# Designed miniproteins, single chains, part 7

Each design is a single chain, and the fold is of that chain. pLDDT is the mean over its residues in the fold that is shown.

## One batch from the design tools (miniprotein)

Design m208
Fold by ESMFold2-Fast:
Structure m208 (fold): chain A 97 residues (1-97)
Amino acid sequence: PPYSPEEVELYRESLEPQRRLQALYDAGASLEELLREAIRLAEELAGVSEEELRERAEEMAKLPDEEQNRILVELAKKGRKETAVALAVALMLELER
């Protein structure tokens, strides 16, 4: 299958944050606006700052896709699903450069 069981679990558990982010995207929000919303969720729920998320995304962007995915799955396994979603959005912005 194209997705691992851990990726499927992350997706399911992030459905509510994803729905909010999807609604913003459908309203014409930029990836930067989506990142800001994801960061707010991560800061409130997981205590991770925007600075830490951006720095981590920059480091992850230098890694192979497989390693990037492993880091996100590891965060989700530790119950930091909102942080994993925010980091995935930040990483997407770094890769779009």
Scores: mean pLDDT 67

Design m209
Fold by ESMFold2-Fast:
Structure m209 (fold): chain A 89 residues (1-89)
Amino acid sequence: ALAAALADMAAIIASLAALSDATKIAKLEAAVTVLSLLLTEAALFNDTSALADIAAAIAAMKATIASLSDAFAAEKAALTAKLDALAAA
């Protein structure tokens, strides 16, 4: 279940490149919520493999955020802060 959810996240992140910035932001916000839940589960069970996959997903999401237009600077900052908090946990 956890591994399948992380594979689904990787597929979603990969699909973002073709979307508008507004749609990317909406999907990234949803992805942050899902990653937070997966991180809690992985930490609870000390699943080092899942924690590594979550770290990779965070890095991929940060790369997508960096590609967003500066018109969305506030949203970029908010999403980056949320991802940095997840990476620190």
Scores: mean pLDDT 80

Design m210
Fold by ESMFold2-Fast:
Structure m210 (fold): chain A 102 residues (1-102)
Amino acid sequence: AMAAQERAIEAALEAMREGLREAGVPEEDIEAALAEFRRSLASTTPEELIEVAKKQLEEAKRNPSLFTPSMIERLKLLIELAEAIKEGDAEKAAEAARRLFA
């Protein structure tokens, strides 16, 4: 179970690295961004990330003027990424990360 979640996290990080390279981000900045993202994932469980993002989506439904369409889309992608990591699904995690960091 743990090994599958680690593979899903690595798949998400690799997808993020490729997206940032295609965007022309310098290698030093890519490695810094990946390290920060890894730290964020290590400090919060997938379950907690899903709960927080779902609460923000509920807030967006109550106060739609405070949330842009892109903010709502990013929250949905974050939930997809967290669920993929929870399930240990490396392919789904990579796909969610590609869309989130495109």
Scores: mean pLDDT 80

Design m211
Fold by ESMFold2-Fast:
Structure m211 (fold): chain A 102 residues (1-102)
Amino acid sequence: SLLDEIVERLLPEAERLREELAENPEEAQRRLMERLREELERAGAEEYGPIVAPTRQELLDQVQELNRKLLETENKLLLVTGVYTDADGNVVAETMVVPKDK
């Protein structure tokens, strides 16, 4: 699986960032998410764009519905590569799309 290969490559990086997670967890998480995005792009993933919702539950509902549609229509997986709260208090998910392994 493409995702399994990416995860295996990022596990050593995550372990290295363990000390940074203790000192600055937000920065360490941001750096790990940037590395995940770079590996996904290298593997042929494309940026889908941000999904914005007023609550985490509404964001999850939108992500699930979009993932369902992408799987059914394009045989692609929607991956959430980062989650943060914007200046207006909305929850934002950064997303990429990858071909489903078959």
Scores: mean pLDDT 73

Design m212
Fold by ESMFold2-Fast:
Structure m212 (fold): chain A 56 residues (1-56)
Amino acid sequence: LDDEELAKKAYEGGKKAGESGMPAAAASQLGRWQGEEAGSDKAAEAGYKGGLEGGK
């Protein structure tokens, strides 16, 4: 997977976690961790933003 596809997956993962009732702070950290596990800084940043958006 390229960085763009990894970023989309991490963003969606973080957003879903936040929408599921996880606090924005926790959902953003989960999304960031998913991106870091994938080895992509872009995905880590996208996951963080997704978690914040979902946790609103």
Scores: mean pLDDT 79

Design m213
Fold by ESMFold2-Fast:
Structure m213 (fold): chain A 95 residues (1-95)
Amino acid sequence: SEAEEHLQKALELSSPENAEYLKEQFKKAKEDLEKGKEEVKKLSSLPDAKLLGNRARTIYEASATVHALGGIVKLLSEGNKEAASHFGQAINELL
């Protein structure tokens, strides 16, 4: 996927330690987004619950963003703007 391609570029530009950390943050972001999609599906059959499903999705997308920021801040603190850019794009492709 395009997200995996951007992740791979970020990993290639990172130290081995940072590469493992970025893989973990990407995995957590992906899992949070999948949980958001599941909550939307569970509530889609209930007309009055559609707004609650949309809010749950927003909360999980915010959680995914926190994991993304963790990776980006780590890379930026070490002056690695190129890896940070690719990691940010990998997360954007999940959204």
Scores: mean pLDDT 81

Design m214
Fold by ESMFold2-Fast:
Structure m214 (fold): chain A 64 residues (1-64)
Amino acid sequence: SMEKRKELEERAKRILDAARKAYEDYQNKHGIKLPFEQLPPELRDAVNDAMEKAEKEIEEERKK
């Protein structure tokens, strides 16, 4: 159904937006202008945590 497609697109969008925001926040704080792959492990972990949090929030919304 079109509703299921929209749900998947919104999920992907929210996860990517969370990752991008976390990445930009760390670049701004530390003056780092590097691709995600070249970030220190701590910054990668923070971005991954933001993505996982967004995914969990979406899954919780689906269960309600």
Scores: mean pLDDT 71

Design m215
Fold by ESMFold2-Fast:
Structure m215 (fold): chain A 68 residues (1-68)
Amino acid sequence: SAEDEKILYEAIKQLTDREQSIVLLYLSNPNIPDKLVADVLGISVGDARKLRSRALKKLEEEVKKLKS
Protein backbone atom coordinates (compact mmCIF):
# COMPACT_ATOMS: atom_id res chain seq x y z
CA SER A 1 0.00 0.00 0.00
CA ALA A 2 0.99 3.67 -0.24
CA GLU A 3 1.25 3.80 3.56
CA ASP A 4 3.65 0.82 3.61
CA GLU A 5 5.75 2.54 0.90
CA LYS A 6 5.89 5.73 3.02
CA ILE A 7 6.97 3.72 6.08
CA LEU A 8 9.68 1.98 4.05
CA TYR A 9 10.91 5.33 2.65
CA GLU A 10 11.06 6.90 6.15
CA ALA A 11 12.91 3.83 7.48
CA ILE A 12 15.46 4.06 4.63
CA LYS A 13 16.12 7.73 5.55
CA GLN A 14 17.38 6.59 8.98
CA LEU A 15 20.23 4.63 7.33
CA THR A 16 23.63 6.02 6.26
CA ASP A 17 24.04 7.00 2.58
CA ARG A 18 26.02 3.78 1.92
CA GLU A 19 23.41 1.63 3.68
CA GLN A 20 20.63 3.39 1.71
CA SER A 21 22.43 2.63 -1.59
CA ILE A 22 22.78 -1.10 -0.84
CA VAL A 23 19.18 -1.40 0.42
CA LEU A 24 17.85 0.27 -2.75
CA LEU A 25 19.92 -2.09 -4.95
CA TYR A 26 18.53 -5.17 -3.13
CA LEU A 27 14.95 -3.85 -3.16
CA SER A 28 15.26 -3.39 -6.96
CA ASN A 29 16.75 -6.89 -7.44
CA PRO A 30 16.85 -9.26 -4.40
CA ASN A 31 19.10 -11.67 -6.37
CA ILE A 32 21.67 -9.03 -7.36
CA PRO A 33 25.22 -10.53 -7.18
CA ASP A 34 27.44 -9.22 -4.35
CA LYS A 35 30.21 -8.60 -6.94
CA LEU A 36 27.96 -6.18 -8.87
CA VAL A 37 26.95 -4.38 -5.65
CA ALA A 38 30.65 -4.10 -4.69
CA ASP A 39 31.53 -2.69 -8.14
CA VAL A 40 28.68 -0.13 -8.03
CA LEU A 41 29.67 1.07 -4.52
CA GLY A 42 33.44 0.89 -5.11
CA ILE A 43 34.08 -1.48 -2.19
CA SER A 44 35.28 -5.07 -1.74
CA VAL A 45 32.89 -8.03 -2.07
CA GLY A 46 33.49 -8.85 1.62
CA ASP A 47 32.59 -5.29 2.63
CA ALA A 48 29.48 -5.43 0.40
CA ARG A 49 28.30 -8.61 2.18
CA LYS A 50 28.86 -7.07 5.63
CA LEU A 51 27.14 -3.82 4.61
CA ARG A 52 24.17 -5.77 3.15
CA SER A 53 23.65 -7.76 6.37
CA ARG A 54 23.91 -4.68 8.63
CA ALA A 55 21.79 -2.43 6.40
CA LEU A 56 18.94 -4.94 6.05
CA LYS A 57 18.92 -5.57 9.82
CA LYS A 58 18.82 -1.81 10.54
CA LEU A 59 16.06 -1.35 7.95
CA GLU A 60 13.96 -4.09 9.61
CA GLU A 61 14.45 -2.46 13.05
CA GLU A 62 13.49 1.03 11.73
CA VAL A 63 10.36 -0.35 9.99
CA LYS A 64 9.31 -2.07 13.25
CA LYS A 65 9.71 1.23 15.16
CA LEU A 66 7.40 3.01 12.68
CA LYS A 67 4.75 0.21 12.77
CA SER A 68 4.56 -0.17 16.56
Scores: mean pLDDT 83

Design m216
Fold by ESMFold2-Fast:
Structure m216 (fold): chain A 69 residues (1-69)
Amino acid sequence: SSELVERAEKLVLDTIQLHGLDTARFFLKKDSESGEYYLEFSRRQLKLDDSYTEIKVMPSQELLQKLLN
C-alpha cells in the first residue's frame, strides 16, 4: 500500500538523519536474479506489529539514488 511505502521511506530518511547514510544502506538489498534493488524491513521496524516477519518495499528512484551515492 502507499502507506507502507511512505512509512518505509520515512524510516530510511530518519535513519539517514540520526545515524548517517552508511547505516541507512543496511536496509538496501539487491535481488540476485533480477539485479533490482529493494528495501527490507521487519514488520516491527515499520511499527505494524511486534513480529520480525520481513517485508520488501520498492524504493523510489530519488531515495535509491540517495542511498547509492
Scores: mean pLDDT 85

Design m217
Fold by ESMFold2-Fast:
Structure m217 (fold): chain A 81 residues (1-81)
Amino acid sequence: SMMEEIERLKERLREIGRREGMEAHAEEAIEIIDKFVELGEYDLAKEYAKRMIESFESGPVSAVMTIREGKKKLEELLKKL
């Protein structure tokens, strides 16, 4: 169900943020946030986009191009939500 999919995606984001490293999974995490938008879960998309921007800023690889481009995408997404 949609609810089960949402809970699975939330759990995956928690795993990425807590244990797996944001730099290794930044692209996957952004895809999950995009999926929240597709599912109409705008509040969840906003919440996790903000948390991810903060994580990218504080992470050891914040200067890496992939992280910078991911941050830009999330900032643009937040403007539309």
Scores: mean pLDDT 73

Design m218
Fold by ESMFold2-Fast:
Structure m218 (fold): chain A 88 residues (1-88)
Amino acid sequence: MPLTNVQKAVSLVQQGYQLLDQGRGLEASDLFRQAGQLYDQSNLPDGSQLLYQISDRVRQLSQQGRFDDARQQVDQLIQDNSQRPPSN
């Protein structure tokens, strides 16, 4: 049974987390970018933009050997997307 592009993207994000935990942040960044492309193909621009931001941040921090910071940024960005909207 073929997975949807969204399900494939979620799988890539999960794999990216595991690679970050192993200090393989540049590979993780590539997976997050691929996940963003799958969201874009599914006409989900908000999710696509989030994943591209995650990919870029992970790449920048990984180039500096800051893998723990990269993982924290991914967690923060995903949590922000899942949090209740601020009450205005």
Scores: mean pLDDT 76

Design m219
Fold by ESMFold2-Fast:
Order: sequence, then C-alpha cells, then structure tokens
Structure m219 (fold): chain A 79 residues (1-79)
Amino acid sequence: MKKEEEEIKNKINEAKNLFEQGVKEGSKEKLEEALKMYEEVEKKIEQMIKNGQGTPEFLKYLEEAKKGKKEVEEKLKEM
C-alpha cells in the first residue's frame, strides 16, 4: 500500500510537470503524454478503491488526477 501511494504521487507530479512544460512550450505531444499519465493514475486508483483500498490519500489523488485530466483536455482543445 505505501509503495502504491508513492507511485501514484510520483506519477501525478510527473503529469503536472509535463502539463506545465506542454503549456509553456506549446507542445501538443507533452500535453497528450500528461493526459495519458492522468488517465493511468485515475484507472489505478479507481481499481484500488474497488478492491477496498479507498484511503483518504487515494481519494485526494483521484480528485487531483480527474482535475488534471480536465485541465489538459481543455488546453488541447485550444490548440
């Protein structure tokens, strides 16, 4: 469980960094990569919640992943 939480946190941070770089550089490729990372995190957390591992930390990360995904999708529509 602790290892999975660290992996999720790291992936969210990587997705945020890719989103920031994609916006700064106008890189559609980096924005699409960030979107993919957020989707993978969302799916993994939803599976963990379904398996009865819905900690407050996982719920927080799920919310962050969904918000990040929406922000990336909105930015991609502007390009």
Scores: mean pLDDT 82

Design m220
Fold by ESMFold2-Fast:
Structure m220 (fold): chain A 75 residues (1-75)
Amino acid sequence: DEEFVELVKKAVAGDREALREVLAELLGLKKSVVGKLLDALEKGDYEKAEEIAKKEGIKETNLKKLKILVDIEKK
């Protein structure tokens, strides 16, 4: 919907709080869990990211998409 689209635009523009909200809604997770997952991916700690994904029932395809998103944001 329009509200979600605006949230996605903010996330792409670098609003990390908006990014957490978008991902929490898409994955059906708490923002705190998404925050930990993004932190692990940003640090390149893929083992920890995979551990969090397994614990929370995140599909491997979604974890790979999150890694791509984080890699795109790196400058």
Scores: mean pLDDT 75

Design m221
Fold by ESMFold2-Fast:
Structure m221 (fold): chain A 75 residues (1-75)
Amino acid sequence: AAAAQKAADDAELLRVGEVGRETFAYIRKKLAEGKSLEEIKADLDKEMEERGWTPAERSAARAVLNGYEDLLARR
């Protein structure tokens, strides 16, 4: 039965989407407060560990951060 796998995949996609949106908003807010991307990266790594985020959630957050960093570097 694929029901358990479908439920797990759907829940993971929802969590990854939420984490991605939260991370993007967090980066934007901290940049508006005058923080550097390097400082935000360090703060985010600590937050991920303290909140007990899953490997998938951490991967999503880091992907957003890397994409934002690349976007700002290549303007």
Scores: mean pLDDT 74

Design m222
Fold by ESMFold2-Fast:
Structure m222 (fold): chain A 92 residues (1-92)
Amino acid sequence: MLEHIRELIELAREELEAGNREDALTLLGAAFSQLLAAASEEARAKALAAYNDKSLSPVQRLARGAAVLAETADPELSELARELEELARELE
């Protein structure tokens, strides 16, 4: 699972560099879903609370959810969540 998440993040980075913002957002959303599935119940619940803020745009919700995972998850998931957060902020 971690290798697949890393691959999705790398593909999202490539799409963003190519100017394909819609494809990048789709790939980051898929990576976020996989990070949530791999996270503890505690980390997942906190990240979903941030993600479900309906006052934010989809990309802002993704960035905030990823930020919470980066703070609460195990080190390997935390690094991937941090990379996802940075790319999502680039799409804001």
Scores: mean pLDDT 83

Design m223
Fold by ESMFold2-Fast:
Structure m223 (fold): chain A 87 residues (1-87)
Amino acid sequence: APSVEEMKENLVALLESLLALAEGDPRTPQEFIDRLRALLAEAKAAETREELLAVLERLIGLLDSHADDPVFAQLAAELRRWRARLE
């Protein structure tokens, strides 16, 4: 299993990439951007595996709410597989 530090680094990098993509698209709802910013702040503040898993679960839920976008649907599926490997 990856270390807490590796998990945090990967989750923060993913959230930063998603936030940059969302901010670059003028069609993205502000609520979606605000939720990504909140998740990024929580991921950066997280110090335990439990806290990181909680952030990951909320990110998956946010992406599922927008699964009409095939990119978000695929990413949600990949994150579920990653979460399963962390158990």
Scores: mean pLDDT 81

Design m224
Fold by ESMFold2-Fast:
Formats: C-alpha cells, structure tokens, sequence
Structure m224 (fold): chain A 94 residues (1-94)
C-alpha cells in the first residue's frame, strides 16, 4: 500500500508534471480505489494520449508550438487536469 502510494505519487509528478500536493491527493484516491500498477500504467498512457490529441488539434488551428506548450502546462498544473483526473479516479471507485 505505502510503496504503491509513493510510486503513483512519483509518476503523477514526473510524467504528468503535477504539483506535489495534487499528486498526493490523486495517489491516495488510486490506493483507495484498489488500482493495481498495470491499470495505473494504462491510465497514465491514456491520459497522455488525450493530451497529444489536444496538441495536434491546437496545431491544426494554427496555434504556435510555444503557446500550445504553455496551454498544456497550464492544463496540467491548473484545475482542468486535476479535475479530469479526479473524475476518472471517482469512476474507478464506482
């Protein structure tokens, strides 16, 4: 349990670049939901794939790569990424 918590927290911070505070809350929810490492890995990959789709759409609309990166960083650090991730964890609990 504790080892999985640290691993999930670390991956939220390193792969999704989430703030430590948000990563702790989301890691706790994953542990409470009983999410195993394979399910967690797929979840992170799916989330990153969704961000890549958004990136491609923004490029298609003519946004500069610099602005797109700023928007993605804002999404990851702001309420949008944390809210979407929390909703997905809540669905795992259901």
Amino acid sequence: MEEKFEKYKERFMTELEMPEESAELLAEQMIRAGVDEETFDKFIEDYKAQEQELLALMQQQGLSPELIQLALQGSRSGGGAAEALAEQIEQLLA
Scores: mean pLDDT 64

Design m225
Fold by ESMFold2-Fast:
Parts: sequence; C-alpha cells; structure tokens
Structure m225 (fold): chain A 89 residues (1-89)
Amino acid sequence: MEELIDRFVEALVSGDREAARQALKELLETGSDEDIDRLVAKLQERFGLTDEEVEAIRQALKEARETKSDENIDRVLDLLEQALSRRPR
C-alpha cells in the first residue's frame, strides 16, 4: 500500500495524470479506509493542503472507492491538480 501511495504522489508531482489515475485505481481497489486516511495525511503534509482541501479530497476519495467510477476518480485528480497548481514550486 505504501508503494501505491508513493507512486500516486510521484505521478501527481510529475504531472502524469494517467500514471496517477492507474495508481489511484489500484489503491481504491485494494485499500482500506485507514489507507485512504494515510494517503490524505501524506498529501496534506507534502503539499500543505488546507483543512477545506483535505476534506474535499477525502470525500471525493471515499465516493470514488464506493462507486469505482471514472467520473469520481477524475474528480479526485482534478481537485488535487487544482490544489497543486495554486502552490509555488
């Protein structure tokens, strides 16, 4: 699981949306609620996300995990890309 989380974060940093989508799909398929919480915590620490951004991402991740739909997965990716684009490199 840690490997999938690290792969997802690295894909986001590199701007590789397809790699991020694949890692996220695998994470949601095999991951537990605790793994989702760990992912969110890492994203918050790594990127300095606000509490509002963290809550929105957590909700989107839970919806994507429950539905497994491409639409909900894309929503998670869109939220993360927007949050990252607002931050200086």
Scores: mean pLDDT 79

Design m226
Fold by ESMFold2-Fast:
Structure m226 (fold): chain A 72 residues (1-72)
Amino acid sequence: VTDLALAMAKKWIDTHGEDAALQKVREMLELDPSVGPLLAQALREAAARDPAYAAPLTRLAELAEELHQERA
């Protein structure tokens, strides 16, 4: 499950760019803020596994953590 979500995140970055992926994370957390910590953890794990996507995936994780904190 996690590996599929991470593959989709990388494909989204490649297809639509980092800014579009950041906006998608904002939209997901607006619909369900409770997924923030789980999403952030999965993105950080993906960044550790694939150095080519480390920077964009880390930014997505940081955004997910930040938006969760603003609501909590």
Scores: mean pLDDT 73

Design m227
Fold by ESMFold2-Fast:
Structure m227 (fold): chain A 75 residues (1-75)
Amino acid sequence: KEEEIFEEFNKLLEELVEKYPEAIEEISEAIALFNHTGDKEAALELLVKAGVPREKAERFIEAFEKVQELLKKKA
């Protein structure tokens, strides 16, 4: 189950990098922002401004949120 969550996140990350290469910096910033603040809306806005469709940005942030929850439970 945990392995599947990391694999889903990695697949979504690879898809975003391949389809929206100009958004790579904003993807990294959104991950860092959400990890530091927990502000899902701010992270979504960064991705949307970078040209990522809102639906894809929401799925990506949701997958990362699941990764964060797993890491918190293991820590």
Scores: mean pLDDT 79

Design m228
Fold by ESMFold2-Fast:
Structure m228 (fold): chain A 65 residues (1-65)
Amino acid sequence: SMEEVKERLIETAGEASKVAPQMTESQRQQLIDLLNQANAAISDGDLKGAEEYIEKARALIEEIK
């Protein structure tokens, strides 16, 4: 559901914040762009697009951990 996707985005943003000090400026910008695109997809009602952007953001976070 859209509410579940919103909660997953909030969770992902929290994880991003925790690893942000370990990121390069380029990595932080990419992550911010992905999270912003997920928010835009949510606003547009694009559930699948939002899930795709969240997945990409989570993949970047795991790569840095």
Scores: mean pLDDT 84

Design m229
Fold by ESMFold2-Fast:
Structure m229 (fold): chain A 98 residues (1-98)
Amino acid sequence: GENAARGVAAAASTAMISGGPEQGDLAVKRAGEAANVEAKPATDAWGASQAAYDIALKGTEEQGRKAAEAMADAVLQVSGPEAGENARRTAELAIRGE
C-alpha cells in the first residue's frame, strides 16, 4: 500500500543523495523487500518514508529533484503507477517546503 510505496521512495531518495544510481538500485531492492513484508503494520515503511521526506527537505534542490525522480521510478517498478505518482508528489512537496 501507500506506506510500502513511501518506504521504497525513502530508500531511493537516500541512495540517490549518498551514492547515485548504483546505491539507489541496492536501496530500492531493500525497500521493495520491506514493502512486500508490509502485510503487517507499516512501521518500517513509515520510518523509511519519514527519512525520505526529511532528506528531501534538508538536501539541495538538485539532490531533492534527483531523489523525487528516483523515488517515483522505484515506486513505479515495485507498486505501480498510482503509487509512483503519490511518491513523486510527496517528494516534490517536500522539495518545495510545502
Scores: mean pLDDT 49

Design m230
Fold by ESMFold2-Fast:
Structure m230 (fold): chain A 58 residues (1-58)
Amino acid sequence: MVASKEVGERLAKALSERYPEHPANVGEGSALAELGARMGLDPKDIDGVLELIDWLNS
């Protein structure tokens, strides 16, 4: 299943953009992919996740 990898990559990229110095982004890329898969996130739901990140950072 490619969706989990795609979700993880998009989440890692978004977090890296918003929180570049945060340790979780540096060492937890694969953990984010696994978390996304476990939560059943779809690639199309990434837009919602990005909006949530924007809200947290605003």
Scores: mean pLDDT 55

Design m231
Fold by ESMFold2-Fast:
Formats: structure tokens, sequence, C-alpha cells
Structure m231 (fold): chain A 87 residues (1-87)
């Protein structure tokens, strides 16, 4: 799976499970993730965007909106995106 495909899968999962109030933050963070993958954003901006998405996923998990398995899937997708950028 390409890094852009990983990013889109993660985006769809987060938008499905996260509360509506967090959707603008999710979309803005994904704009930065895509920009980083395309070489248009810095490493710091890319990693900060991944950390924002992890925070959103953790918030949804703590609110009972994500199962443990769904959270682990999102965490794995985030980790794969980070590894793709760092390698």
Amino acid sequence: MSPLELAEELRELLLKHAPEELHPEIERAFDTVVAGLEGRASREEFLAALNRLLRVALTAYHRGQLSEEEFQEMAELLGRLERHFLE
C-alpha cells in the first residue's frame, strides 16, 4: 500500500469514529501529512501532524468511540506513515 493510500485509510477511519467537532482538526492535519509525503512540508510539520492525529485517536478511544482493535489499527497506520517518512 502506498503512503498516500495509508493516509487516506487512516483519514476515513478517524472521520468515521471521531466526533464532528474534531473533523476540521483531522482534515487540517491530513493536509499537512499529504504535503509532507509530497515533499512540500518539513519533517517537523509532518511529525506534528501525525501527533495531532494520534491525540484525536486517543481522545476517541478514551470516550469509548473506538474499540481497542480499531485504536490499534489506527496506531499501526500512524506508525507505518512515520516509518515511511523516516526511511
Scores: mean pLDDT 81

Design m232
Fold by ESMFold2-Fast:
Structure m232 (fold): chain A 62 residues (1-62)
Amino acid sequence: GAAALAAMAAKAREEGYLSPAEATAYLEAAGGSAEAVEEALKLTGREKLTLRDAGMAYGYSL
């Protein structure tokens, strides 16, 4: 829900990154598909995914 998205965005802003599990939960809550999450992780090539990187890769406004 919106509260979970806000909490994840706040954490990403503070720490500069999301874990894959957090990125998956964030994108799913924002209406993203599992396929979009997999492609975002593939494009970044990192264990950690920034909220900005995920949003820019798939046209989400973050």
Scores: mean pLDDT 55

Design m233
Fold by ESMFold2-Fast:
Structure m233 (fold): chain A 82 residues (1-82)
Amino acid sequence: MSPEEVVEESIKKLEELGHETIAELIKEALEAAKKGDLFEAEENIGLLEIERAIERLEGDEETAKIIDDAIKGLKELLKKAK
């Protein structure tokens, strides 16, 4: 699976779990990465790292894992854009 496909799958899984706000942050980061907007993409990744930490503190390891997979995919896309 490509990094973009991993990020898109993470968006779908988060929407299915009712985490629509987190899914929207990932969508914004993905669009920024595709446009080469490094600043916008990195800012949204930072917000996702905070959300991942919150979910882990609340014991939602499944949601935290999905966010982690999205962050990894987004970082790989940014490596291609650099």
Scores: mean pLDDT 83

Design m234
Fold by ESMFold2-Fast:
Parts: C-alpha cells; sequence; structure tokens
Structure m234 (fold): chain A 60 residues (1-60)
C-alpha cells in the first residue's frame, strides 16, 4: 500500500541521516579509512533504496 511505502521511505531517510552522523563522527575520531568507506557505501545503498521506493510510491 502507499501508506506502507511512505513509512518505509521515512525509515530509510532516518537510517541515511543516522549513517551521515556516524560518518562525521568517524572522520572526527580519525577512524580507519576502511571503516569510513564502509559507512559511505551503506549510505549509497540507502539513497538508492529511497529513490526506488519513492518511484514506486508515485507509480500509482
Amino acid sequence: SKEELTKRASELVEEGTKLGMQLLKADRDNAPEEEIKQIWEKMKEVAKRVKELLAELHAS
């Protein structure tokens, strides 16, 4: 349903924001480059899923 898709999109946006905050903290704390890269890759995956769900939400 559209309501479920909207809820999933909101949850993915929240996860993306959380990962962004984690990325900034990791950079500030001089975390290993590989850890920063992994967070970045997770953010890209979340962004892709958000885009796909929003496309489905509008496909009605």
Scores: mean pLDDT 81

Design m235
Fold by ESMFold2-Fast:
Structure m235 (fold): chain A 57 residues (1-57)
Amino acid sequence: TEPVFSERALESERLSRPAVITGNKTMEQAQKEGIPDEEAQLLSSKEGRRTFEEARR
């Protein structure tokens, strides 16, 4: 194990926590709107990032 750039690794884990919740919410919203699986995944990724940034406000 290399303890180099651990900050980036921790940021990824910290980002994963709020992103998981945000991603799930976006996914459910897409399903309710009847968005295709492919677009749902894409929307989840993009919208997840936007919502995550807003949540991190």
Scores: mean pLDDT 51

Design m236
Fold by ESMFold2-Fast:
Structure m236 (fold): chain A 60 residues (1-60)
Amino acid sequence: APEGLPLGMFIPADMPEAEKKQKIDDFAARLEATLVARGLLDPDQAAAIGQQVRDSMLAQ
């Protein structure tokens, strides 16, 4: 269980572990897709940013 993990800015404290992970993954994936679609970043760079978002929101 991710007991003691800090709450992400977009995630309620009472959100179940699985739902929290899914929401973070969905958000990061949308961000990656948007950055690539806009031509702001290469797919590899966008994936790195998405991973940083996932890691920062799930970090403990």
Scores: mean pLDDT 69

Design m237
Fold by ESMFold2-Fast:
Formats: structure tokens, sequence, C-alpha cells
Structure m237 (fold): chain A 71 residues (1-71)
């Protein structure tokens, strides 16, 4: 269900980006920056919660993949 929340946030961000692109307003750009910051902070907090609850095997797999690419 966390994936669903992240998907909704991503969709909202894309929708707002599309609307701002169509409008081409300076004020909209400033508002988008504020919203991006808020979304980034929310995503980071969500990530921290998910990591705290799921810290384990998944993190090890991710690290292994990156090291394999380097090697």
Amino acid sequence: QQSQSLTQQSRNLRDRSGQAYQSGDGNTLLQMQQQSLDLHQQAQQLGDQVSANSSGTSASYGLGRYRDVQS
C-alpha cells in the first residue's frame, strides 16, 4: 500500500508539472518549487519510515547490485 501512496504523489507531481508547462507562469514556477520541496520532504520521511520497518535483506540486495556493477 505504500507503493500506492508513492504512485499517487508521483502522479500529482506530473499533473502539476504538465499544468505549469501549459500555463507558463512565473508564479506557478515558484509554487511548483515549494510543492516539490514539500513532496521531497514527505517522500524522505516516508522513505525513513519504510527503511526503519524494512531494514534488512532488501538493503543488502541493493548494495550487492551496485558493487557488482562496479566490479
Scores: mean pLDDT 59

Design m238
Fold by ESMFold2-Fast:
Structure m238 (fold): chain A 69 residues (1-69)
Amino acid sequence: SMEDLQLQFKLAENVMRVLKEDPSVFSKAELENILKFLKDLAKQLEKAGLLEQAKIAREYAEYVESLLK
């Protein structure tokens, strides 16, 4: 539902806040799971027509992907 998408987006924002403060609190496996979550969330937001939030979720995914290299 739209409400579930908004809750998932707020979860993404909170995870990114923690990650930007200290990426070392997450293991490589946890970062890979976060990346998958963010990519899936971005696709769901885009399908729902929430284009600005989808863009932000993609930018979050790009940041997490950069930490995995």
Scores: mean pLDDT 89

Design m239
Fold by ESMFold2-Fast:
Structure m239 (fold): chain A 56 residues (1-56)
Amino acid sequence: SVLDILQSILDSARVMAILQSEFATEEALKAATPAQLQRIPGIDAATARRIVEALR
């Protein structure tokens, strides 16, 4: 699932909780840009790109 992929990349319950609060659905997560993901504390530019590519 999308959440399993995110958990493998982030390895942080705190960052996962913030991400899920900002993007309530899997569709919203798949549509997120690297710039939007970088707004979350604990997600840098490289991590944001990795998430976007993994969810494609």
Scores: mean pLDDT 79

Design m240
Fold by ESMFold2-Fast:
Structure m240 (fold): chain A 66 residues (1-66)
Amino acid sequence: VESLLKEIREELLRKGRLSGAELEEILLKHGFSRALARRLYREFAGADGYIYGEGALKLMEELRKL
């Protein structure tokens, strides 16, 4: 979980946003399902299709619960 959170933090710091494809790749590398990645993307992505700002903060909180 900590390794997963670190990768997502690093991606957000580097690019300022996270795409659905990037979220799916990171979650799959850490042993989570594609279905979970798609659910989280639907919940936290903005109207432009990226996760950033408050959506990213909410995503990080949900990932800490895993």
Scores: mean pLDDT 83

Design m241
Fold by ESMFold2-Fast:
Structure m241 (fold): chain A 91 residues (1-91)
Amino acid sequence: MEEIRQAIEHVEKAIEAAKKGDTESAIKHAKEAIEYVKKAKEKYPEFKVELDAVINGLEGAIKALEKGDIELAIDTLKRVKKALEEILKKA
């Protein structure tokens, strides 16, 4: 599942950017992760429920970043990464 691997990479980059205080870059990478998750949903409809939950988590992290809740954003991104890794194990 190449799309899920790319989503994980962008979530990792979003976490690193957020830790460095680069909120703009963190939001950009989180949005790119959403686009890869959407592509994965189209290609792998059997994971639609889990991938929809991941999109909701990423949207929540973006809102936290926009509000300056960096700790909440990082925690949410880490949970999203773990969820994507669990989907990869099932595929």
Scores: mean pLDDT 89

Design m242
Fold by ESMFold2-Fast:
Structure m242 (fold): chain A 100 residues (1-100)
Amino acid sequence: DKEKLKSMSKEEKEEIRTLLDFLAYAARLVAEGKLTPEQKEAAIRAADELIDFAKKHGLESLQKLAERFKEAIENGDPEAARKVAEELEKYRNYVLEILK
């Protein structure tokens, strides 16, 4: 993923960063038992958007991460959601570093 991410446009990197921020937030809400049904629907749609983006650009690690996020959200698994939130935040921090 890292080499492909570096070659992407600033606009594409910002789009990924925005989606990652939202997914990380939603995963934290699942971990805390606070996710509403409306937030769950929005999070699943955002995850599907990120999965499609990752497939289009060959970002295999990001695709798998978004798929694990979707599974954690659909199952309401707090422990899985916490782990995915940490990984989403780590990926987001890398995107922020290469946006400089």
Scores: mean pLDDT 81

Design m243
Fold by ESMFold2-Fast:
Structure m243 (fold): chain A 84 residues (1-84)
Amino acid sequence: VTNLTATNITSTSATLTFNVEEKSLVLVEVDGKLVDIREVEAGNYTFTLTGLTAGTTYTVTVYTFRASGSTLETSSATTTFTTK
């Protein structure tokens, strides 16, 4: 997983954009809480966070997991943003 960014930040929302290099199970965490889990093909993805608290700094981590033969391939990216 690469290029994790937060854009379109308001007092209650933000848009996350990231790239997945290979077909993977993707987990999205905000402040250590799982908010999304899905299997996706390689590509560019967007995920919109809503229901956020104004004036608050959030930490977002995206994890990817895929099986490659007998090995579990894992990747992660982290970003932070502050709501208005």
Scores: mean pLDDT 83

